# Designed miniproteins, single chains, continued (4): the designs that were tried, part 41

Each design is a single chain, and the fold is of that chain. pLDDT is the mean over its residues in the fold that is shown.

## One batch from the design tools (miniprotein)

Design m13401
Fold by ESMFold2-Fast:
Parts: structure tokens; sequence; C-alpha cells
Structure m13401 (fold): chain A 64 residues (1-64)
């Protein structure tokens, strides 16, 4: 449902931000970039855009 996608997007965003905040090896700039990409990934999840989810997921993995 739309509500499930909204929740999934927010849970994903929160998880990425929590992981980034817990990582002492990341610079403030890298954390800001992760926040930006996490927001884009959450939007793609809410929109049901599988291609965008895959693209943003790969960017996040490359930063972590």
Amino acid sequence: SREELERAGEEFRAAVLAKADADPSLTPGQKAELRHEAERAAQAIRDGDSDAVAEEGMKIESLL
C-alpha cells in the first residue's frame, strides 16, 4: 500500500542515518552526502521506483 511504501522509505532513511552517525571514520561532508542520498532513496521507495531505488542504493553502498 501507499502507507507501507511511506513507512518503508522512512525506515530506510532512518537506518542509513543511524549507521552513518555511528561510523567515526566518516567526515561531516560524507555524512551530509549520505543524508542527501538517503532522502532521495526514501523518495524512490515511496514512489515505487525500483530503478531509482537500485541507483540510490548503489551510491549509498559506495559511501559506506
Scores: mean pLDDT 84

Design m13402
Fold by ESMFold2-Fast:
Structure m13402 (fold): chain A 82 residues (1-82)
Amino acid sequence: PLSPDVQVFLDQLVAYAERHVPSLAGDPARARVRLFETLSRAPGSLLVRLAKADLRNPSESLMEEILRRMFEVGVAPKPLPP
């Protein structure tokens, strides 16, 4: 189980994603899964930012960075160009 602060943070991220990403509107369960996958693959820089953040009152800029990362994670790695 996740800590209560992490649960509150995910609930706020899901609500933010539903407001700003039309393809996720009306499907909070799908939004939650995609956001959790994004956080599980977070680079060290984002993990440091999350560790310093107030998860009960996250900044909009932090939520926007996570949404941007979510779209990047959806792209399969391409073979290196020659």
Scores: mean pLDDT 71

Design m13403
Fold by ESMFold2-Fast:
Structure m13403 (fold): chain A 83 residues (1-83)
Amino acid sequence: MLTPEQREAFIEAVERGLRGEVGSATRRIGDQVLSVSVGKIKIGDEEKTLVVAVLTDRNGNVLAAVIYLADPEADPREIVERA
């Protein structure tokens, strides 16, 4: 499970990505790095938002990874709870 600091940083990054023009964001949390990428993808006749978030430590070990397909107006908290 993510620490409270990691979880809050993840929520903030996803919120900014889903609500705005942020295609990618990286946040340092002590000696860990949270990288979030948000892109638009079209599946059939529907446009979806692809969210990819990866948390790594200073040694490059992956601590958490989350990938979701969501609507542009999806609640970031729902994405975090699925992680």
Scores: mean pLDDT 65

Design m13404
Fold by ESMFold2-Fast:
Structure m13404 (fold): chain A 96 residues (1-96)
Amino acid sequence: GGAGRLLTPPAEVEVGGRAVQYSKTATGDIARLELEVVSPEGEVRGRAIDLKTGSQGEARTVGRALAEDGSIVVQAVAPLPGSNSGAGGTVLVKPP
C-alpha cells in the first residue's frame, strides 16, 4: 500500500500509549491517524480518517527498526478506501 507524507513529527509513545498524527495523502487530502501501541515489539492498531471524504482505513505496522537504546521506530500505514493512496504514521516506542 502507498503511504502519504507525515505532517506531524514522529510520536514518542509507550506500550498502551496513543498518538494522533496528520498525513497528506498522495491525492492531497489530509488524513487524521489515531494510533495505539499494543505490544512492546511495536505492533500498532488504529485508523486513518480522510478529513475531506470521511473514508476510513485500518492502520497496521508495516516496518520496524530497533534503535540502540532499545526503542523501536515503527512505520504504520492505513490504506484509504477508494484511493491508491494511504495515510502513513511514525511512532517511536520506548522500552518498558
Scores: mean pLDDT 77

Design m13405
Fold by ESMFold2-Fast:
Structure m13405 (fold): chain A 89 residues (1-89)
Amino acid sequence: SLEEIIRELERLAREAEARGDTTLARLAREIVRLLRQLQRKKTPELILQLEITVGLLEIRRGVLKLIGDPNAALADRVVRLAREALRLL
């Protein structure tokens, strides 16, 4: 469910922050914020903001993979959940 995805994204954001990846934590929290707004009211503008944020998250994942950062696996989990949330909208 969307609520289960949101809770897992909140958990992964806290994990990213604990690991010192403040950029990944911020992007994951932004996805949570947008998903909660979309639960209240679906607008094309919010869906576009969510798609843009997922794109930024994919760029972050790519950077982490390129430099061999162990947080790449965490970023991959966040990307997969964000894409799953988009499919439920």
Scores: mean pLDDT 90

Design m13406
Fold by ESMFold2-Fast:
Structure m13406 (fold): chain A 94 residues (1-94)
Amino acid sequence: MSALGLLHDGLLAYLVDQDLEKATKYFKQVLENPNASDAQKAVAYAILGEIYYLQGKPELSLEYLRKAVELADSLPPHVAQEIRRAYERFKKEV
C-alpha cells in the first residue's frame, strides 16, 4: 500500500466514517511507511493527536501533536498554523 493511499483511507475513516479505530490503524501505517513524505507524516501525526485527545489520552495526544509541529514546515503555512494552534490548546490540558 502506498503512503498516499493509506493517508487517503485514514482521512475517509476519520472524516466520513468517524471510525477512530480504523483511522488510527491507517495513520500508524503512514508513519511506518519509509516512502511517506514529511508532509504526509505531519498530517498523520496531527490527526492521531486529535484522535488520542478524543479517546481521553491527553499526554499521548500532546506527544503526537509535538511530532506534527516538528514536521509542520513541510505543510502550507495555514495548515502548519492550525497544527501549532492545536498543540498549544492541548498542551494546556496536560
Scores: mean pLDDT 81

Design m13407
Fold by ESMFold2-Fast:
Structure m13407 (fold): chain A 72 residues (1-72)
Amino acid sequence: MRLSKEEVLEGIRELARDLGADEEQIKKVVEAASKEEDPFKAYEAGLKVLVELGILSEEEAERLLAIARDNM
């Protein structure tokens, strides 16, 4: 099933919360993702911010991107 941009933004927000991000970190992640028009690129942008904040490793982000590519 093809995910909408809104579903991707909700997904990245939930992921950030599950990983222990605070509200300001979640806001930065969602803001970066919301700047992308393509749902996959939005997800990629959100994951990049999570890596920059030290919440997610680059290896974990790459695995999540591979899973998203197969499901989007």
Scores: mean pLDDT 80

Design m13408
Fold by ESMFold2-Fast:
Structure m13408 (fold): chain A 50 residues (1-50)
Amino acid sequence: SSKKYLEKLEQMHKTAKEQADRYKSGNDQDGSQSQIATMSALDELFRVGS
């Protein structure tokens, strides 16, 4: 079922969010923005995959 695929995407999204937050805490705006872009791409996969 599609549920397993969406669960994997959710896990990847959580990882990207955590990395974005850590980059932001380290004042690495470029690193944080890169992870935020990854989250946005994963959000789009949620939209087409659900």
Scores: mean pLDDT 77

Design m13409
Fold by ESMFold2-Fast:
Structure m13409 (fold): chain A 67 residues (1-67)
Amino acid sequence: SSEEKKKKVEELKEEILRIVELLNQPDLTSAQRREYTARFQEIMQELRELLDEKELEEVKREIAKEG
C-alpha cells in the first residue's frame, strides 16, 4: 500500500542518517568504515528499487539537508 511504502522509505531515510552520523566519527577503524559504507550503498539500492527517479531525487535532497 501507499502507507506501507511511505513507512518503509521513512525507515530507510532514518537508517541512512544514522549511518552518516556513524561515518562522521573520528576514530573509525577501516573495517567499520567499510561496513557502514556497504550498508549505506545497500539502503540506497533499496530506495532505487522502491522509488521512481523524481521520488528518489526528493529523498536524496532530504538526506543531504538532514545529514
Scores: mean pLDDT 83

Design m13410
Fold by ESMFold2-Fast:
Structure m13410 (fold): chain A 88 residues (1-88)
Amino acid sequence: MLREGLREAAAVVREELALDPKAVAEAAAAETTSSAEEVLAGTRRTAEALLRAAELAEALGDEESAEALRAGAEYTLEVGKLVAELLA
């Protein structure tokens, strides 16, 4: 169950990585009621969770999922910074 959940999460992350981070940030900024600081805090928390999931995937021998989850963490931080800039 946990290993399957990590693989499913990695698959979703791989699909999201194909999206233009600027376009995602523009859409998110238009819909959000959060402040720039709240967005930065939220995306940091999400990135930390993705990095912990990546470490667990790697420990379970799933390096492919671990790499996708790490890439997702970096993508999340990039989108968060762009959203914060649009809200400032």
Scores: mean pLDDT 83

Design m13411
Fold by ESMFold2-Fast:
Structure m13411 (fold): chain A 79 residues (1-79)
Amino acid sequence: SFEELLQKEIERIKELIEEAKAKGDEKTAKIYELMLKAYQAVLNKDWESFEEYLRKIAELLGLDPEEFLKLAKEVIEKA
């Protein structure tokens, strides 16, 4: 199911967080932590928190948060 696939992705991201922390890459670890929270928000149907986490990811990547959110919503709606 979609939920099972999303749970597997959550476990992968947890591994990536620990790897980034082990390398001392605090920025990459923070991005993965926000991605983890975003996926957890999707599972909980908490769309407000999902959008907030995406905005924070965009800011860390040096991207415009509003444009990033629009692109993410277009990808989700097309899927």
Scores: mean pLDDT 82

Design m13412
Fold by ESMFold2-Fast:
Structure m13412 (fold): chain A 109 residues (1-109)
Amino acid sequence: FKIFKENLKLLLSFSDIKVSDEELEKFFEKLGIDENTELTNELLLKIVEALKLNPREAALLNYIALTSHVLSKEELENFAKEVLKVPLEEIANSIAKKILEVLGLEEPK
């Protein structure tokens, strides 16, 4: 889970929408996730459903979850460009908004 969290923080750093470390920790706490929680397929699905991710956002989250090392900016940009065919900043902004919506800091629509 720690590597997943670090890679998610890296993804969110490409967003124009500021998600603080405190807000991200509150998001995981709201889902019942802590540092001792194993990243399972069931947990990943719970995150996808809680954030109401579209297929491209879910594919990026799966890529992050399956990666056993801390990703570089270049690896994330290459995955977004070559596999998802979308700008990384666009998908990062969408995920950031959805995290804040779960926390009640953004309107859901």
Scores: mean pLDDT 74

Design m13413
Fold by ESMFold2-Fast:
Structure m13413 (fold): chain A 60 residues (1-60)
Amino acid sequence: EEERRKALEESRPLAREILRIMADGPGYVGELFRATLEGDNEAAREADKKLIEDLKASRK
């Protein structure tokens, strides 16, 4: 339906390229976006937790 078509258009190639660039990034940021691109929710959650902890440590 129309709503489904718009949802698919939201995954346009340009947006995918931006995510790919982020996935090539260093540390947990790259791990988070890599897991997201692969649809690995558990790996994405773990990378997100590690990234948050790393950012908290770097702020102190």
Scores: mean pLDDT 67

Design m13414
Fold by ESMFold2-Fast:
Order: sequence, then C-alpha cells, then structure tokens
Structure m13414 (fold): chain A 100 residues (1-100)
Amino acid sequence: KSSQQFFDKGRQLLLQNKIDDSIKSFQQSINLDPKNSKSWFWLGLGFHRQGKFDKSISFLQQSINLDPKNSDSWNMLSSVFSSQGDIKKSDSFRKKSDKL
C-alpha cells in the first residue's frame, strides 16, 4: 500500500544506483510498516553496497526476524560476512539459505 509504494520507489532508485535516495525510501516504507521484511532486506543490501557492513548485518537480521523463510536475507547475510572475511559464519548462513 503506502509502504509498498515507498518500497517500490526504493528498489527503482537502487537499480539506478541512487543508493542514498533508495535508503531514504526504504526507511519511509519501514516507518509506515515496520513488519515489511522486504524493506529491511533491501535496506541491508543498500548499506552493503556502501560498505557499511555493521548496519547491513543489523537490517538483514531484522528482515530474518520478521521472515525467517526469506532465503535471500540469509544468503545476503552470508555475503556480508564473506566480505568481512568471516568464512565460517558466511558458510553457516549460506547453508541456512540453501535449506529454505
């Protein structure tokens, strides 16, 4: 609905590589519907693209807390830990994603 409109705008902006604007749109989506796990996921992806791994992990974890069956969130969390050099955590989260 209104949260969905901000979510769709955020995705469009991220595809245009307008990362800061996409983050603002996903944040508005979450403000209107904090249970929108997909907005938390895309916010995590946006921060990963900025190299802000701690924020990315925090937002991806919130996405997983809301929708633990979202394999994309587990896979992205794996990618973030891989980017930090934490291969054991990366492998653990990838296996979790593969089972969903």
Scores: mean pLDDT 85

Design m13415
Fold by ESMFold2-Fast:
Structure m13415 (fold): chain A 95 residues (1-95)
Amino acid sequence: SVDDLLDQTLAEIGTASLDETELLLRRLAYDISKLLVDQGLSDKEAQQRIDEVRGRVRAHLSTIYSDDDVEKLMALFDRTASDYYLYLRSLKNRS
């Protein structure tokens, strides 16, 4: 589930370097986007799930990183999730 993927990733971030956190966030963005597309959610429902994940990720990162690093990491997550979701959805619509 989305929540299981999120919980696992947040636990890994707690022991990760900044560079490792960037890779973990990219992995989370891909895994969530794939799961939401595979579940056949509407774009609105998928966006709501991504918004919930974004809120939880931001809250967790804010306990570890500076505000500047949090904003950079969140921007990376948002761009990556949006790009993967649109890409994966486009592939499914061609099938």
Scores: mean pLDDT 84

Design m13416
Fold by ESMFold2-Fast:
Structure m13416 (fold): chain A 56 residues (1-56)
Amino acid sequence: SAREEAYQAFLEAAKAGLLSDPEKGRALADEVARRYGLSDDEVDALGTRAAIEAGA
């Protein structure tokens, strides 16, 4: 559940072009990690996967 919600948040941000800005991407990753109780590694993996899927 938390991972799916985090992934959806990153996917929407990627589609909106927010992840193309390193500062906004970092801020979103920090917020998602805190909100959903995920590790930095998990958040980085989800963000990367969402960016790839949004770009496909």
Scores: mean pLDDT 79

Design m13417
Fold by ESMFold2-Fast:
Structure m13417 (fold): chain A 100 residues (1-100)
Amino acid sequence: MRKERVETFETPSGNLSVVAVIEEGGKEFGAVLDSDSKTPEAIEALKEAAKRLAELELEAAKNNWSDDEITEEMAKIAKELSKYGLVNLTAGDASSLPVL
C-alpha cells in the first residue's frame, strides 16, 4: 500500500520548507526542500519537486540504483528549482531526515 504526505511550513530563519514523505511496503522515503521564496509558484514547484524526490529515493531503493544515478537526478531537480530560490535540498530514508 502506497501513502503520500506533503507538508509546508516556515523555518525559524524565515525560509519556506517543504517536506514530502512516501511510504510503500513498510519503507518511508522523503525529501526536504528549503527556499527563500514564498510565492504561490515557488510553493507549488517545491511541493511537486519534494514528491518527485521522495519517489526517486523509493524507486532507487526498489531497483538498486547507483549513488551516481541518484545524484544526477537530484542535481537536475535542484537546477530546475534555482529560479525559485532553492537554498537546501535533502532526500533519503525518512528516519534520517532532520525534520522527520
Scores: mean pLDDT 77

Design m13418
Fold by ESMFold2-Fast:
Formats: sequence, C-alpha cells, structure tokens
Structure m13418 (fold): chain A 72 residues (1-72)
Amino acid sequence: QATLSPASLTVKAGEEVTLTASGFSGAADLYVNGEKKGSFTTERKITIKSDAIISALGDGKVSNAAKVTVTG
C-alpha cells in the first residue's frame, strides 16, 4: 500500500509543507490538483498558495489523496 502523509492539513498561503511517502518501490511523482510537480523518494517540500488535493504516483501505485486547506 502506498501512503502520503499527512492526509489532511491546514496552512497559510505561501507556506511550505513536508509530505512523506511510503510504500513505493523507489521514486514517486508528486501531483498537485492533477499537475505533476516532479519526482521524490521519501519526503517532498512544496509551497501551497491555494486549496489543493495532493497525491503521489509511482511504480504502478497511487497514494491516498492529501487535502490541503489554505486559511488567512
């Protein structure tokens, strides 16, 4: 099973968040609102400016969706 953590978080616009992937057999691609943001292995930092749904895809596996809510 492939997992992306945290599964839900609230941030301020422009804040950097750290996402941790597990259960992939190597690198996974990070997707934010369906847009590919590049490859990562275990952890990826990303800046969030608006509400987003994030997922990781790699090695034929898809993670859970991580929901980011932007406040302030």
Scores: mean pLDDT 82

Design m13419
Fold by ESMFold2-Fast:
Structure m13419 (fold): chain A 81 residues (1-81)
Amino acid sequence: MEEEAKEKAEKLIADLEGVKEYLEKNEVSIETIKQIEEQAEGQFALLEKVTPKDSKYYKEAKKALDEFKEFLKKKIEELEK
């Protein structure tokens, strides 16, 4: 359970970092970025079901998600004509 929460948090953070690296190197549509945000929020919702809010893993994953969403927002702003 604690091990599962840690594994899910570490995987989410790694996945978000990999997607950021991909988006820096590849041009994608605004629609694709919105779909990526929805997927990231969905993965975090699954983490919330097994991880208490006062857990360090929850806090680290939440921070990573918030930073990722801010990154996506800036990317959308850059792609708007």
Scores: mean pLDDT 81

Design m13420
Fold by ESMFold2-Fast:
Structure m13420 (fold): chain A 71 residues (1-71)
Amino acid sequence: MYEAYKKAVEDAAAHGLKVSQDTIKRYEELGKLGTPEEAEKYMQLAQNAEKASQLLQEETAARVAKLEAAK
């Protein structure tokens, strides 16, 4: 399970935005239901993925806005 979650953080970076957000929400919810030790690890993964996703989302939105202005 934990290994799959680590891979999900990397997939978030590869696919960008919404997939990261969905995975972050999943980490938070599963962390609350899991063991205390697992919850701590999941919370760290969620925080790291959220930061990366936020930055990628802002960059992507800026590029899309420039393309729309060029229409």
Scores: mean pLDDT 62

Design m13421
Fold by ESMFold2-Fast:
Structure m13421 (fold): chain A 95 residues (1-95)
Amino acid sequence: KAEELKKQGKEAKANFSDEALPLYEKALELAEEEGDEKLKAELLLEIGEYYLDRMDFEKAKEYYEEALEIAEKLGDEELIARIEENLALIDRLRP
């Protein structure tokens, strides 16, 4: 299931492994096939964090903006807050 791949991706990301992105991408594909919009938004947030850890602010922002659009559609206040915090962090880290 997509949730299991998301968990594996988070473990790989915690170990700074390049395996994290392929796991998240496969999980995202499965979440889209299942129509799990909340899981899709959570995965987009995780991919954004992966790029943020690598200082790829452009990609991180792109994924956060996609996650935010879905979170707003769902009315998920907790997820919206997490995404907005990460977007604010990018603004603080950029010159």
Scores: mean pLDDT 81

Design m13422
Fold by ESMFold2-Fast:
Parts: structure tokens; C-alpha cells; sequence
Structure m13422 (fold): chain A 55 residues (1-55)
């Protein structure tokens, strides 16, 4: 269902953002790289939500 797809997108976004923050905190990636990846993840999730809502 569209509701289940939106919930999955939201969950993947939240988990991805948490994982990126942990990688920054652990020094695996720089804060600048973390910010870029978080912005890209957010943009992708928003685009995917728009596709689900349009269909």
C-alpha cells in the first residue's frame, strides 16, 4: 500500500541519518562528508515520497 511504502521510506531515512551521524562520531567520515550524504539521502527520500504520492 502507499501508506506502507511511505512508512518504509521514512524508516530508511531515519536509520540512514542515524548511521551517518554515528560514522561522523566514530571518525569514519568527516562532518562535511556526513552533511553532504545526509542532504543527498534527504533529497532522495523526498523525491521517492513524491513518486508514491503521485501514483
Amino acid sequence: SPEERLARIDALRAEGLAGLQRMVDEGVISPEEGDRLAAALTAWAEAERQRVLAE
Scores: mean pLDDT 87

Design m13423
Fold by ESMFold2-Fast:
Structure m13423 (fold): chain A 58 residues (1-58)
Amino acid sequence: MKVPEEAARGARQALEAGDSGSGGRTALAAGIKDTGGSDEEVLAALALSREEVERIAA
C-alpha cells in the first residue's frame, strides 16, 4: 500500500522538529486517517519504528 503524500509530509515535519517519542508515527497515523485509512491501518502506522517512519517520510 502507498502512504499518502500528505501523511508522509506530516511525518517529515514531526521528525524535523526532533520530537523524541511517537511524533513521527502520530503524524503519519493522522495523515492516513485523514485520507480515509481504516483504524487498522492507523494502528499499523503507530507500530512502526522511527527508522520505518524516516524511510516513508524520505
Scores: mean pLDDT 70

Design m13424
Fold by ESMFold2-Fast:
Structure m13424 (fold): chain A 64 residues (1-64)
Amino acid sequence: MKTLEEFLADAGFGTVEQAKAVLKALGINSLEELANLTPDQLVAKGLSEEVAKRLIELAKEKLK
């Protein structure tokens, strides 16, 4: 539902806190913005490759 926070909680990551911090630092407030990023951009900001790929994949799924 509704917010980026709820999306991250629903995703079930063990590293949700790290993902939230990086997304906030990048000024990403919507799933559309997240889906337009590459995994490399998130990794450069401190996310693991696995978490970066998964977040972008899930954001794209939500935009269907």
Scores: mean pLDDT 68

Design m13425
Fold by ESMFold2-Fast:
Structure m13425 (fold): chain A 85 residues (1-85)
Amino acid sequence: MEEIKKEYEEKFRERLREAFADLPPEVQDVLIEAALKYNGDVEGITRELVEKAGLPEEKAREYAERASQIVDETLKEYQKKLDEL
């Protein structure tokens, strides 16, 4: 069970790093941590990006929405995999 969760978290982190490769590493790290901590919650991710990465709220929200979409897509793939077990 923990192995499947670890695989999900690794895939999630990898996808976020690729999707946001254009951002500075410091911003990528804050975004990935916030997305995991808040499970794709746009408001939570936006707040962390503003507070820890110093992004304007509007820009932080754009990145948070994209990160939330990636979380949702990755979670759907993970749920399909569980249904096959």
Scores: mean pLDDT 78

Design m13426
Fold by ESMFold2-Fast:
Structure m13426 (fold): chain A 72 residues (1-72)
Amino acid sequence: MAERVREVVEQALLSLGVDPKTAREIADEAARLYAAGATPEEIRQRLMTKVSPLAAGAVALAVKAVADGEAR
């Protein structure tokens, strides 16, 4: 589950032109936050201090898509 969050977040960030190292680090952090029970909105707010609002929004949408897919 957390691994799937890592994969989709990393791909979303790479699609926005984020460098591979930063994309991996942000994807790892988003996956850890998700595994700890953080909501997509909490993850977005946390990441807005580290990446652009657009990138943080893309991460939150990717996390929500994984959560919605696994809850359904």
Scores: mean pLDDT 79

Design m13427
Fold by ESMFold2-Fast:
Structure m13427 (fold): chain A 65 residues (1-65)
Amino acid sequence: HMSLEELIERLKNATPEEREALIDQYVDDIIAEFEKKGYKITDEERELIRERVRASFDELLKKAE
């Protein structure tokens, strides 16, 4: 489990490549947790999750300024 503060700090100190890796890891972790609970995630749902994660990261970075 990553706190919002830890996530913000990691994003602020990340290179562009590291930031993309964090987004991908977070998306994969979210999907894995849903699948563990018995949900089936479609490709369309995966893309929506990815968009939400990216938007959330952008909001967190903007808020941290």
Scores: mean pLDDT 76

Design m13428
Fold by ESMFold2-Fast:
Structure m13428 (fold): chain A 88 residues (1-88)
Amino acid sequence: MSAEQLARIEEAVKALAADPNVTIEIRGNTVTITVEDNDASLQALGRLYLLLLEVPAAEVELRGNTLTITLADTPEGREILAIFEKYA
């Protein structure tokens, strides 16, 4: 993963975490993000989903207003998990 790609992921996570209506839950290597059921929030969640689809260490599922991310126990997966832990 490039430093630029990691920075884009961190910016997307930070933007979601700044919204008081967004819930970020971390359980082990699984991150669950739930947003409000509106167009703007769903688009923001969808952008993070698309960014994470490019990451081999991330398995992502988008269902309605919920994004579920499972991160591999690799250096890349641990680096992304640390971003979620920083903003959760």
Scores: mean pLDDT 86

Design m13429
Fold by ESMFold2-Fast:
Structure m13429 (fold): chain A 85 residues (1-85)
Amino acid sequence: SMALEQKIKELEELVELYEKIAKLAKEEGAEEMAEYFGKLAEIYKEKLELLLKYYKYKEISEEELRKKLKELEEKEKELEEKVKS
């Protein structure tokens, strides 16, 4: 669907953005910022791969998609809480 294609494009753009921020932060010696955005980029890459496996390649079940998305949401929340601490 057009909506799925747009969501995939948005996730790809977010991955590229967060990877770029992580690289720049590392070059500037901002180690905590580099680690944060690097981990965030990996989470968004996994979300993108998961959506492609389900919607495009039909390699996983809806139950597996929901379970893995929930696990990624929990990882993102833990990462956000670490930054706020």
Scores: mean pLDDT 85

Design m13430
Fold by ESMFold2-Fast:
Structure m13430 (fold): chain A 126 residues (1-126)
Amino acid sequence: SIDDLAQALVDVVLEAGKKANKPEIGKIVADVLRTILSLVNATPEEVRAEAARLKAYADSIADKYPELAALIKLTADSVVWVMENLPEELREMYIVQVALEFAAEALEKMFGVSRAEFLERLRERL
């Protein structure tokens, strides 16, 4: 289920942050993932509002974590694009893909965890 995937992704990200001795970054990435995955059944207006909040949050951390902030903004734009351009039947699948891509990029850039290692850690939780 989406809830099982969200929990597995959050657990992987929080553990990666702890192992890298950067638990605060792990919490940021986990919160963004929860937000994205909560949007699978959201209205277009709710998606735009949440994307705007994610971008505002990214701006608030940009001085300390510029690469993570840029990634959050790109991810927010991606969920809006999915909502505006894809039929309803495909939106869940592509929102999940956006969440997985965000997690993979964040783990690689912030913690040095490769995509292959991320997938192995995710399998352990599923």
Scores: mean pLDDT 88

Design m13431
Fold by ESMFold2-Fast:
Structure m13431 (fold): chain A 79 residues (1-79)
Amino acid sequence: AEKIEEAREKALKAVEEAERRAREVIENGTEEEVERLYEELRARMNTPVALQLPPTPVNVALLLMQEGAREAQKLLEEA
C-alpha cells in the first residue's frame, strides 16, 4: 500500500543520509576520496557536460545532496 507519510519519512531519511555524507567529505575527505566520489557520482547521475564542476570537497558535497534529492523525489513519486 502506498502511503504518503511513509514515503515522506523515507525521503527525509535519504536527504539526511546525503547531508551526513556531504559533511564527512567536507570535514574528512582526502583529495583522492573527493576525486573518486566525484567520478562515481558523475557517472551515476549522468550529469550534463555543461554543468561539470571541478572535483572539490564542496562540489562533491553538492553532488551528494543532488543525488539524495533525486532519491527523495523518486520515493515521493512512487507513493
Scores: mean pLDDT 76

Design m13432
Fold by ESMFold2-Fast:
Structure m13432 (fold): chain A 79 residues (1-79)
Amino acid sequence: SREERERQALEESRRLLERTFTPEVLEEMRRLSEEANERIREGDRRLAEGADPEEVDRELSRFLTEAVRRLEERVREER
């Protein structure tokens, strides 16, 4: 459907951009993506166990902000 096509288009666009970067940057992107996904899953598990939603959101937001900042700085230097 449209939602599936939109997701595929975004993924294809990301792959095109990834071809522009060094293997080292791509590897860091993959590691950060994997860690982000794991933290999201862990957050979901904690919420199911009665954890404070605000605390879970703060921890995830801090991680994502730092990860994006670090990746952007590295990509900028590699270009």
Scores: mean pLDDT 75

Design m13433
Fold by ESMFold2-Fast:
Structure m13433 (fold): chain A 57 residues (1-57)
Amino acid sequence: SAVEEIARLGGLSLRQARGVLELAQAVGEDIAAKYLVREAGLSEERAREIARLALAS
């Protein structure tokens, strides 16, 4: 599932990954990616990959 893939890529719990999926769907790729960089400490490249995956699900 997309939630499981987001969790693996971001080093997140399944609960956090579900929150990322919902966030990306609500605010779009750019804002979700910025959130992941600031809150999860992910690189911009990884954050964009995760946000795109969330929106593709």
Scores: mean pLDDT 83

Design m13434
Fold by ESMFold2-Fast:
Structure m13434 (fold): chain A 113 residues (1-113)
Amino acid sequence: MVLTPEEIQEILESWEKTKRETRELLERLLKKKSLSKDEMLDLGVLIGALEAGYKALARLLGKVTPKERKQGELLSEAARLAREAMRYLAEGNYEKALKLLRKAIELALKALE
């Protein structure tokens, strides 16, 4: 599939907006002293959605730059940590879940720069 330059620009502009809005949300969550179980679950879903969105965008565009590849690697690691955090959350280990989620947020924020 060959996208027009205008379609590519619209997709890239939409992705930049999504990155900006998600950065603002993640920065607010990182500043909280504690997260509820529901906030931790929602955060895990959000980080997984970011990884899935990046992978979908990379497939749609057919090519990735070295910077975009590094972004994808950071988002994949963030999603892995978020999945591990969900396991600890299910076990009732809220402190370890929160620590892993904070690390996942930091990696996601680095990816969204």
Scores: mean pLDDT 78

Design m13435
Fold by ESMFold2-Fast:
Structure m13435 (fold): chain A 94 residues (1-94)
Amino acid sequence: MSVETVTLAIGLVLRVIGAQLDMELVAPLTPEQEELIREIQRLALSLETLEQARKAGEIIDRGLDEALEAVRQGDLERATEILRKTLEELKKLL
């Protein structure tokens, strides 16, 4: 694994952690939401190429921003669906 890929993967994990903290400031996360967020972090660390890491960054940024907005609106079910979709899109990169 290249230093550039590792650096980007670490950045993605920190981005996911930051988004989780932002969501928790609005409302307590469900166990399913916490599990989905953990799995997104795990996949970010599993990326092998710079191209995969770059595409994962785009997917994570969009998905986490949409999930946070759903939590802010009180739509926890939609937030869970957005996190599931984000995870499925990330799995397609592997």
Scores: mean pLDDT 84

